# Designs tried in a protein design run: designed miniproteins, single chains, continued (2). Part 87

Each design is a single chain, and the fold is of that chain. pLDDT is the mean over its residues in the fold that is shown.

## One batch from the design tools (miniprotein)

Design m7194
Fold by ESMFold2-Fast:
Structure m7194 (fold): chain A 68 residues (1-68)
Amino acid sequence: APEEAIKILREAGDFEGARMVEEAYKRGDLDTAILAAAVGLTSARVQGNEKEAEAYERALDLIAEAAA
C-alpha cells in the first residue's frame, strides 16, 4: 500500500524522500512516485547506506505493485 511505502522511508530517517513520494501519491502520479523512490535507492546505494537502501527497495516494490 502507498501508506506503507511512505512509513518505511520515514522510519529509515529519509523524511525528504518520504515527503516526495507522499506528494506524488496525493497527486495520483505513480510514475513520479516510482522515479522518486528509484532516485532515493540509487543515492542510498552510492552512499553505502544499507538501511536507507533496504527501505527504498521495499518502497519501490510497493509503489510498483500499486502501479501494475
Scores: mean pLDDT 78

Design m7195
Fold by ESMFold2-Fast:
Structure m7195 (fold): chain A 80 residues (1-80)
Amino acid sequence: GKIEKAIELAEKALRGEASFEEAAEAALTAARLYLETSEDVAKAIAEVLRVIGAIIEGDLEALARLALELAKEALELKEK
């Protein structure tokens, strides 16, 4: 599924095996999935803004970490 793909891409990026574009795509996908599953809309929007900030700064490591964190949180929320 989309969450599992985001986790896979995030782990690749953390190993230095993914491009900046792949890390950004994983982080944006994870943030969107988190926004769709979270009842805390304000927190979810803040996480989307953090991903956008990391993209603007060109921070691949931050994108990879955010992608992994948000995808795992979205997966946990979906198990409710």
Scores: mean pLDDT 80

Design m7196
Fold by ESMFold2-Fast:
Structure m7196 (fold): chain A 56 residues (1-56)
Amino acid sequence: MEEIKKEVEEELRKVAEEHPSDAAALAEKTRELQEKYPEYKEEIQKIAGEIFDELA
């Protein structure tokens, strides 16, 4: 899980940095990661929410 969590966090932060305040871009990347790791959908959603809150 740790490696997946780190990858998810880095990918989502990268999207947030490239598209500041673009909730749609973050949501799209979140869905891509949830499709890649369906067993971690809830964890990925939580990480995305935390990143969005940090950058708000």
Scores: mean pLDDT 76

Design m7197
Fold by ESMFold2-Fast:
Structure m7197 (fold): chain A 87 residues (1-87)
Amino acid sequence: MSAEEEAAYGRLMDLLADLVRNAASLSPAEAEARLAEIEALARQLSLESVEQAVAAARHLAAQHPDNEVVRAALERLRAVLAEKKAA
């Protein structure tokens, strides 16, 4: 990965961790803002890096099945992955 892509991936992983810790305290607007940032970061990543992010988000969703915001993050990452595969 480039240094810029590595930084973007790291920030995306930090956002996923924040959703795990703080989802219950987020307003719908705050949750949407974090989900939008995750989606924007994922669009900057390579196909391979997005596949890794989807795998990480899937693992977190499995560990936290009651956390709907983490599940929403997984679905947005899957959508970006599908867009990149179609290109």
Scores: mean pLDDT 84

Design m7198
Fold by ESMFold2-Fast:
Structure m7198 (fold): chain A 90 residues (1-90)
Amino acid sequence: DAKKYNELGKKLLEQGRYEEAIEYYEKAIELDPNYAEAWAGLGEVLARQGRYDEASEYFKKALELDPSLIDLEIDTGVELLKEAVYKVFP
């Protein structure tokens, strides 16, 4: 189930297990490509790894699918999005 994979990704992210978190978020997206929270989760993991170009694209995809994600409690998601976009753009 996409939702369960997303939940596992979040738990792994909280534990600092970034590579494993990415795998579970990717599985969630494979099952449901419109699962905006999973796209946001990938962006958050990648931003924490300093992969700002990839993080920015995933955050843009998440917000394209569900703009209300900016209103949700995703820890530092908004700040990570700002940093990722700022580092990728001119």
Scores: mean pLDDT 74

Design m7200
Fold by ESMFold2-Fast:
Structure m7200 (fold): chain A 69 residues (1-69)
Amino acid sequence: MKKEIIDELVKKGYSAEEIAKRLLLMEAGFSLDADLGNGAVERARDIVGLERFNEIYEEVKKYLEEKGY
């Protein structure tokens, strides 16, 4: 996972869950800036899988905790 992307999303004010959803979009080949309300996250989960989303979310939470965000 690219830590630099997480840092940019934190600067934009996104929560850990929103950061994880946006990283999932990137792994599925969608834009990082895609509208989360348009079913993009659901399509990305269908491509990448729920287990991978959970791994991303845990990595994001751990990184944010380690950085004191």
Scores: mean pLDDT 75

Design m7201
Fold by ESMFold2-Fast:
Structure m7201 (fold): chain A 80 residues (1-80)
Amino acid sequence: SKEELLKQVEEHVKKLKEWIKKNLPKEVAEEIEKLLEEALELLKQYLESTDEEEKKKLLEKLEEILEEIGRLLREALAKQ
């Protein structure tokens, strides 16, 4: 179900936030946390939407945010 998928994603995001807070510099951790929260909100909107054009735009925004998170993670790990 949509609810079960959201719950699973929220649990994984929570664990990831705990890991980044413990292992990354504060400024980078806070930026990634904000992006994760934005991604989760977009996913929630995507799952609730019934309009295919809206869903496509939400997925495009999600992809952009996930790419930015990946970039920040790569840069932070390269500096360690």
Scores: mean pLDDT 85

Design m7202
Fold by ESMFold2-Fast:
Structure m7202 (fold): chain A 70 residues (1-70)
Amino acid sequence: MDSLENMAKLAKELGLEEAAEQALEAKRRLQEGRERGVSADERGLLMQPAVKAANKLVEKIGEYNFANAL
């Protein structure tokens, strides 16, 4: 949980604010669903965008670091 927030914070510091915001929003929606006790199916639907956003954050941070290693 905190790992994704720390990664999003790093991404914002690197100027990848849109990707960071998308990851934080997906995580928030997943947490809200878990707190409300949503069904396994609904939790799965909420988890898909969170996983996708996390993977995109990792990819963009990697690309940013490579592109700025001049």
Scores: mean pLDDT 74

Design m7203
Fold by ESMFold2-Fast:
Parts: sequence; C-alpha cells; structure tokens
Structure m7203 (fold): chain A 69 residues (1-69)
Amino acid sequence: MSAVEWFNRGNELEKLGRYDEALEAYNQAIELDPSFALAWAGRAHALEKLGRVEEAEADRQALVNGELP
C-alpha cells in the first residue's frame, strides 16, 4: 500500500471509532512518507482520542516547527 492508501485507511478506521487501528495505519503512512503532513495530523488526532495527549502534542509541534524529515 502507498502512504496515501494507509492514510485513507486511518481515516476510515477513525470514522468507525477504531482509534488504535487508525493510529497503526497513520504510523504506516508516516513510515512510507515522513514528509506527509496530513498523516502526522491524523496520527495526532487518533492519539488525542486514545487519551495520549502528550504524544499528540509532540506530533502537532513537529508540524508547526517544520521538523518533518
């Protein structure tokens, strides 16, 4: 699967409330394309829904600072 396909998979899983699986899909998208800003944003949202707010904040901070590799 491409990074875009993994990102779309994550979005579908979020619509179903399956945030753990959505997080896994976003992780795959980021691994394939670490510069894919939307995948980082999707992961941050899934992390917030899982109560992992500090990790979500770190992902958002990376986006704001342009620290995406």
Scores: mean pLDDT 82

Design m7204
Fold by ESMFold2-Fast:
Structure m7204 (fold): chain A 87 residues (1-87)
Amino acid sequence: LTPAQQATLAALDEFIDAVNKYVKDEIERGVLLIAAAVMKVTVPRETDEAALQRATDHLQKAVDAIKAGNVEEARRHVHEAMRALDA
């Protein structure tokens, strides 16, 4: 894995940890964990460092939003991270 891919995977692991610790609604937790799983499969095939950096930035913001109790804002950032990796 490249350093950029490793950074995005580390951000995904922090996101998964935050979702499991702070998101108590089972349906919302499941949706966020499915999104994380899709991104974990995508990251090793993504070679665009700018796309990986955008995904990492949005995942870090999603973690902050989850810790603040703002699951709606977290979902917005997860959507942007997924969009970045689809490029």
Scores: mean pLDDT 88

Design m7205
Fold by ESMFold2-Fast:
Structure m7205 (fold): chain A 120 residues (1-120)
Amino acid sequence: MAAELEEAARRAAERIMALPGVLGVVVEADEERVIFRVLARAPDRATLERRVAEIERVALEELRDLVEGVEEVAAREVAPGVAEIVITLRLREPIPELAEMRVLAEGYTPEGRAILERLA
């Protein structure tokens, strides 16, 4: 299960990075949850809501057989016109190998990397 989750997370991260306005993605998992942390351009609420919906759709498509669904969605502005979107998905079955939180996949544009460096 851990290897299957890691491959699904990698595919999801690659697809999310290809979405318009995405600057970075980190996929983390623990025994019970998968967490997508996405940096995206969101100059207004309508754009933010669209970004959230697009990211959630991709995550659920890649992880459909491994997750029960969305547990939580949160978004916050981290830089002017840039939001951090956090989507938490609950695993169908606990993965004991992930008892300590692990980064399964990550990717950044040069701009996304620069924003992360400013956040420290």
Scores: mean pLDDT 84

Design m7206
Fold by ESMFold2-Fast:
Structure m7206 (fold): chain A 68 residues (1-68)
Amino acid sequence: MKKLSEEEFEKLAVAAIALHGDDPELQKWLIELLKKYKEGKISIQEAAEEIVEKFKDDKRFQELVEKL
């Protein structure tokens, strides 16, 4: 990924929810991450990097992000 932007973060979040939306612990983690970003506790770059790191070994996640 070249630059992590708000649009890229949105794609990453949508992909995570689409593939793992039935995982309540992952859903809770993602909600907490979004809450921290909306409250200004972390930057959009940090939020996007957290999602990328969480799913770095998930090929299905990577393919879905490319499609979005």
Scores: mean pLDDT 74

Design m7207
Fold by ESMFold2-Fast:
Structure m7207 (fold): chain A 65 residues (1-65)
Amino acid sequence: SAAAALEARIAALQAARDASLAALRADLEARGVPQADIDEQLAAVEAQVDRRLAALRAGLAAARA
């Protein structure tokens, strides 16, 4: 179903986001970037991905209505 496909897409994007954020944090820490700058960069990336997730969640809500 469309709803099941969207749920799978949301789960996959969330997992990909979490893995990417973890990899970015590890890379910045390895480079000696200050913690405040790491937190700022991760927050910016998270905000961008959250916009994409919001679009998928809206599609899921519409598919279930």
Scores: mean pLDDT 84

Design m7208
Fold by ESMFold2-Fast:
Structure m7208 (fold): chain A 66 residues (1-66)
Amino acid sequence: SKIEKLVQEILDKLGAPDSIKEKLEKYLTELFRAEAPKSPAEIEQLLNKALIRVGDEITEEIKKKK
């Protein structure tokens, strides 16, 4: 719930559409399964990795289509 609130606050601040929210949720879930974070610092690190990946993917997709 704490992570979910943080993710939703970040997405709201960015004005992200549902497609971006879905991508972030998917990547965060994959990272949590792989790394099994045990501390808030590890959770933050994985969240940052997910955000970077989603941002890069969307940026490249937009550039490729335009």
Scores: mean pLDDT 69

Design m7209
Fold by ESMFold2-Fast:
Structure m7209 (fold): chain A 68 residues (1-68)
Amino acid sequence: SMEKEQAINELKEKIIKSLSAVGVDPEEARKALEPLVKELLADESLSIEEALQKLDTAGLRFYLEKVR
């Protein structure tokens, strides 16, 4: 749905901005998150809340992978 797409894209942009603020390249972050964003949008079994939780978790894992 459009509501799901908007919510996911808004969270994606917030994650990218947060990662950029702590020194992660925003284009690198965007490329890393893009496949997951497409997967979450295609998965009709996921609620908006579940999709946002998965995206937020992936953003945190990406940050930890870059720092470690």
Scores: mean pLDDT 82

Design m7210
Fold by ESMFold2-Fast:
Structure m7210 (fold): chain A 74 residues (1-74)
Amino acid sequence: SLNKEELEKFIEELEKKIKELEKEIEELRKKKEEAEAKGDEETAKKLELEIQILEGIKALLEGIKSFIEKKLKE
């Protein structure tokens, strides 16, 4: 069984991954804005899809983190 220290370490790893995803999403949003400014609709659409996928992954990781945090407080 995982003790509280191991669960806290897992939360820390999830927080690091969430922050990495946030940075990647921000960089992709900037690239999308540049593509839109240039009239490159195809590139902008591909970047939007990639952003949506990463936002979905981020939401999943945030959900896992929230679940573990609730269990640690019980």
Scores: mean pLDDT 88

Design m7211
Fold by ESMFold2-Fast:
Structure m7211 (fold): chain A 57 residues (1-57)
Amino acid sequence: ALEKAIEALVKGVNAYHQGKLDEAKKYFEEAIKYAREAGAENLRQTAEDLLKKIESE
């Protein structure tokens, strides 16, 4: 569970650096989902903050 959340977050950050905003958004949404399932509140908050940053773009 936690491993999938971390993997999704990393993929989202990589997509963001490549300018693939739609792909980055999908990965951050997956990271939020897996972080909730794992009870990883800090990771969930980080993914939500990154998603908001992309949506404000």
Scores: mean pLDDT 80

Design m7212
Fold by ESMFold2-Fast:
Structure m7212 (fold): chain A 118 residues (1-118)
Amino acid sequence: GPSVTESGGGEVAEGGTLTLTAKATGLEGPIIMADWSRKAPGQPLRGVASVTGGGTSFLAGSVAGRFTASVDNAAKTSTLTMSNLKKEDTATYYASIVAASEIGLRGLTGAGVEVTVF
């Protein structure tokens, strides 16, 4: 069945840059929306970015001006580019992809990637 796999996590120094990529496989139709969320230890899951298949994006105030999000429907990917990273950006990051299908909309969520800012 269809799946989403995230990549590009790891350890980075404060002020650094990481790019996270979510790749969807087995999709029947285009990506309509990708949502990026994060969960820091002991904290609730928080949204950080939403981006449509057409490229319209919304960023949470905590990351605005530092993060950008995009969808590439030809590649079936969403990317979250994280610049000027802060220690408070340390979290597990999750991509949720909503795609068109013959039965309507299908939602898929990846297993997450860890990001540590030191």
Scores: mean pLDDT 89

Design m7213
Fold by ESMFold2-Fast:
Structure m7213 (fold): chain A 81 residues (1-81)
Amino acid sequence: AAGAATAAAGAAGAAAAGAAGGAAAAGAAGRAAGGELAGQLAEGVAATAGAAGLAATGEEGGRAGGALGGVGGGRVAEAAS
């Protein structure tokens, strides 16, 4: 049960991280186009999305992380996009 809850919470965190990765890639393209500021802004959003996903997942994962961690991770990913 604990393992299953951790896995579900982890999947939500991974989703958030995935969205953050997409934002980082977009930022890299922006830098290439001539905007280090745009790249750093995208990087900041990606870092925030990842950290928020991990924080939500970590705190809820031990108890009922599947539902709450998933919701937290999803919202962070949506904000990053």
Scores: mean pLDDT 47

Design m7214
Fold by ESMFold2-Fast:
Structure m7214 (fold): chain A 63 residues (1-63)
Amino acid sequence: MKTVAEAVDEVIANAAKLTREEAVEFVAEKAGLSREDAEEVVERTAENLALKGDDEKAAALRA
């Protein structure tokens, strides 16, 4: 099982290749979170990417 941080790092690395739904499923499965908790993790990740100016990856995770 991956930690939440490891799952988030993989989602960020693959953001252009993942839909929001795929990213949520990946975090939920790998970190052992509920779908609702995984949705919050993905949303927080997208928000942090936007704050850093990585708007393309942020938009991909919200699509």
Scores: mean pLDDT 77

Design m7215
Fold by ESMFold2-Fast:
Structure m7215 (fold): chain A 74 residues (1-74)
Amino acid sequence: LEEEIRRVLEEARRLFEEARRRGDEATAQMAGVAMLDALDALKLYKEGRYEEARRALEIARRTVEEVRRRLEEL
């Protein structure tokens, strides 16, 4: 679970940088939201709140998938 959260956080960071390089501010903001959700998942995990951490991770993953789709369409 922790490794999955860290991987999603790193992917969201890379997508944020890519969107910024392309000048796509809206997609960059969405990637930023995914980074925040992944950070929340990490905090919940460290507190032993595993079910809440999994829900936050799932939200972050869905946002990352949408960011990837948007960057592929551009």
Scores: mean pLDDT 80

Design m7216
Fold by ESMFold2-Fast:
Structure m7216 (fold): chain A 70 residues (1-70)
Amino acid sequence: GADEAAAEGLAALAAAGADAAQLRRSKEGITNVRRQGAGDEGTARVGRGLAAMVAAGVPPRAAAEMVYQM
C-alpha cells in the first residue's frame, strides 16, 4: 500500500546514510504530496521514486530535496 511504499523509500534513504534532518524533510514532502490531493497513489509513487533514486546512487541529500520539492 501507499504507507508501505513511503516507509520503504524512507528506509532506503536511511540505509544510504541520510541524517535526521534529511529524513524529516523527506517525511514532510511525502505528507505534503498526500495533503495536496495526490492521495495514496501519489504517496506510493513518491515512496517508490525515493527508493529508486537511492538504488541509482543519488546522494541522500539530493534525494531528500527532490522529494521535499514535490
Scores: mean pLDDT 78

Design m7217
Fold by ESMFold2-Fast:
Structure m7217 (fold): chain A 82 residues (1-82)
Amino acid sequence: SSIELYEKILAEDPNDATAWRMLGVAYFNEGDLEKAAEAFEKALALDPNDIGAWLLLAMVYEEMGDEEKAKEYREKARKLAE
């Protein structure tokens, strides 16, 4: 699976922000919102200027019903796009 592939990539290189982002997308597509959020948070810890990853994290928290975190992360993306 794509999840297993990205987990193996990250076992070899845990600082691959793109691989963390792709792992988050894979978890989101499987409906594992908690793991999707964790993967996007790791991607953003490595690359805090990834506007797309902030928006994806906001979408995950919106789906989880956490409106406050969703708003916070959308605002972060908006400020980076200025």
Scores: mean pLDDT 90

Design m7218
Fold by ESMFold2-Fast:
Structure m7218 (fold): chain A 63 residues (1-63)
Amino acid sequence: LEVGDIVRALRDYEAHHDLELSVKKGDVLRVLAVLGDHYVVAQSLQTGEVGIVPARYLEVIEK
């Protein structure tokens, strides 16, 4: 995953703290920042909400 990538959620994910973003399977997001090997800051293209999402639940669909 790289900053600027368009990604799709591979599964539902429920936020576990205030800085995380909940996503539903099939949601499309833009990567805003990469936080080490396991997390990204992403923005939902549907809602505009921003938060931390585990990288393992995301698939790149546009670079």
Scores: mean pLDDT 83

Design m7219
Fold by ESMFold2-Fast:
Structure m7219 (fold): chain A 99 residues (1-99)
Amino acid sequence: SLPERVREVVLEAAREAIKNHPKAKGKLSDEEIEEVAREITRLVAMVLEAEAWYNDIPEEELEARAREEATGVVKKVFDSGISPEELLKRVRELRELLA
C-alpha cells in the first residue's frame, strides 16, 4: 500500500494545481476543487503504488513523483479542452457509479 504521507502529498499538489489553473481559477468552489482533487489523487495513488512495488522506489523519491504526477495529470486534463464544470460533472458521475 502507498504510504499515507505520499497520498497526502498527491492530494495537496492536485488541489494547488487545480486552484491555480487558468481554466479553473474562479470557476470552482473550494468544495468542488476538493471533489476533483480526491478523484485525481485516487488515480495517481494507484499508478504510484504500482510503480513503487515494481521498481522499489524510496519514499522520499515517491513524494517528489507524487507532486509531479498530480500536477501533470491536472495539466493534461485541462489541456484536453474539458471545462471545469464538465470535469466536475464527470467526477460526480464516476463517484455515483463506484458507490
Scores: mean pLDDT 83

Design m7220
Fold by ESMFold2-Fast:
Structure m7220 (fold): chain A 74 residues (1-74)
Amino acid sequence: MPVELTPEERAAARAGAEQNIADVEKLIESGDKEKIKTEGVPLIIAAFIQASVAGDEELLKKAREVAKKMDEAL
């Protein structure tokens, strides 16, 4: 079983996921395909991990939607 997180650790993971999703959205808005590819991919991977760790289904759904937008922008 994965390590059980404290409420504070879950909140930190959730906040991290939200920030990484927001950063990817900004990269997509910039239209810089190289920057989206080099910076966006690590950020979206981090967002998926953090959203999964937080157990937040809405954040996981949002990360999937942002990943789809990123793919469409490339």
Scores: mean pLDDT 80

Design m7221
Fold by ESMFold2-Fast:
Structure m7221 (fold): chain A 56 residues (1-56)
Amino acid sequence: GSAMEELKKRIIERAKKAAEEYGIPEEEVKKIEQLVEEGRFDEAQRLAVRLVIEHS
């Protein structure tokens, strides 16, 4: 795939691993995945940071 597609996959994989570590629900992880797939990286990052803080 393109470099952008590979970047999206790596971000999603890292988000899933963090979710397992911090106990973030899969439903919230799927929201992050959708934002990343839509190219809404700023929104995905803000949500991910908030969820990590909330569950850490």
Scores: mean pLDDT 80

Design m7222
Fold by ESMFold2-Fast:
Structure m7222 (fold): chain A 81 residues (1-81)
Amino acid sequence: VSKEELEDEINVGLSRMMLGVAKIAAKNAKEEDLPEIIEFIEKAIERVREFLKKTKSEESKKELEEIIKELEELKKELEEK
């Protein structure tokens, strides 16, 4: 495994973890927690977009794009509460 391939796999893994944390936080959120959770999601979207710019694998790019889409949908859901 090259350093580049390993970096792509790690970045996808980290992105999936951030999405998982965001989903758990959103599901258990009290109204008072919503601004903090929304901020976390915004930061996660920024980080995944930076990973996407550096990613070489087409498969990893597709996974990162799907994670961004899910994070954006989750943010929209929370903003509509």
Scores: mean pLDDT 83

Design m7223
Fold by ESMFold2-Fast:
Parts: sequence; C-alpha cells; structure tokens
Structure m7223 (fold): chain A 97 residues (1-97)
Amino acid sequence: SRTEELIEEAREKLEKAKEALKEGNAEKALEYAEEALRLLEEALRVASEEDLPELEELLEELLELLMEVLKKTEDITRAIGLILRVIGLLFELELRK
C-alpha cells in the first residue's frame, strides 16, 4: 500500500538521521529527521487503523532522536519546531483510536 511505502521510506530516513548523529553531524541528522517527519505526516493522512501502531512507534522513535539532536545542534529553533510537529501528530493519532 501507499502507507507501507511511506513508512518504509520514513524508516530509511530515520536510520540515516541516527547514523548522521553518531558521526557528530547534527545538521544532517536534522535534515533526515525533517524528511522522515514529512513522510510520516503523509503516511498518517492515508493510514488505515491497522497502520496506526507502526506510525506511533516511528513517531516516538523520531521524537527520541530529535531530543538527542536538540542537545547537539546549533539550530535549536528548527529542532524544537520538528519536536512540536511530532507531538502534534502523536495527539492526532491518539484521537483516531
């Protein structure tokens, strides 16, 4: 399904973000995290009830990554903005249950 494709792409971007963070590149980690978030936003828009648990897991993982990025990035405003967007999606997802 389209949702499955978006989830897989988001997972790949999340792994790239984690790798960039391990390499000490918080800026690149933010770029990949933003790409992952965009894909997860689209995935949630087209998601069925069956997709919601996996989307919740990925959003929680992205939130944890962004909190670590926030400690290392010079672009604090961007990191906070992405964190707030993830929290908003988690609330939207909870309302769909």
Scores: mean pLDDT 88

Design m7224
Fold by ESMFold2-Fast:
Structure m7224 (fold): chain A 55 residues (1-55)
Amino acid sequence: ASPAVRQIDAMLAHMRARGWSNEEMIAALDEAIAATEDPEARAHLEARKAALEAE
């Protein structure tokens, strides 16, 4: 896995540790997807968003 993928996973884990709701994390992921230029990072952000929406 790329460093970008690991960094995204670490950020999401940190958000959860801070008490962020699934809705708040999804909103943050939407902002990150819109700002991301890296296709690999964007694909992983989209996959993590889909996983949260499925919970």
Scores: mean pLDDT 81

Design m7225
Fold by ESMFold2-Fast:
Structure m7225 (fold): chain A 55 residues (1-55)
Amino acid sequence: SPSTQQNIQEVEDAIKRLEEAKQKALSQGDEDTAARWQRQIDHLRSLLQQLKEQS
């Protein structure tokens, strides 16, 4: 199994990429796509908090 530190890094990288995708969607006026990315970001941020509490 990957270490908790590796899992934290992977989740942080995923959040960053989703935030960039969200900003691009917003710049194109695609608010529905941006809202979908925001939901994924929120889920990953919750996971990240749980992982950090275990480390």
Scores: mean pLDDT 83

Design m7226
Fold by ESMFold2-Fast:
Structure m7226 (fold): chain A 74 residues (1-74)
Amino acid sequence: SIEEILKEIKKLLEEENAPESMRHLADAAERMYEQGRLDQAITVLEELLKAAKKEGNEKIAKLAEEAIKKLREE
């Protein structure tokens, strides 16, 4: 589920001591999703994906891509 992917992203960001900016993006995406703001959630996740790719974090990038894909199917 989207909720499970978002939780996994947040868990990995915390475990890896990722930048606070990336953790903020993950939190924002979760809040927007919970509020039914799907387009805004996608935009925030695309920003997170870009940051993850820049940092070479393929695992977070893959999870962000999966979340974006599932949200676009809503």
Scores: mean pLDDT 84

Design m7228
Fold by ESMFold2-Fast:
Structure m7228 (fold): chain A 88 residues (1-88)
Amino acid sequence: SMADKEAIKELALRAAEAAFAGDLGAFQAALRALRDALLAAGVPEGEVNRLLAELVEVINESLENGESLEELKEKVTELVDEFFKKVE
């Protein structure tokens, strides 16, 4: 649903913000909440694991490239939007 998509997007952005801040505890908590929300939305576990891996990769690549938080948040938003286009 649209509500599930927005909640999932918010959790993914929370993970990105925590990683940008160097807050490992908040990052891990956000990833767990994101996983739980995806499973509750009916996303298969294999697809959840794939999205989480892609999210971590996007975050790491953005940080390695010295991108701003705003650029990272845009990339994370695009990743979630593209994911839902494939599973809707």
Scores: mean pLDDT 86

Design m7229
Fold by ESMFold2-Fast:
Structure m7229 (fold): chain A 79 residues (1-79)
Amino acid sequence: MKEQLIKDAEEYVKKAEEYEKAGNYRQAGLWYATAGILYYDAGEKQKAAEMYRKAADAFEKSGDTVAAQNLRAKAEELA
């Protein structure tokens, strides 16, 4: 089960990177945040924190400052 969560998270990171390259920062933020949740559930807290920081940066670029601040706080709790 944990190995599947990590594989799914890795796939979601790739999707987030594709949206980020396309300039769709809101979608990138959502996929990074979802990958972070999967890494957290898999016990990979450091990777979860990294994904939450990437999600926060993406939401900041999309203009969603509230989501960005919430995700940065979540990342700091983990790392």
Scores: mean pLDDT 86

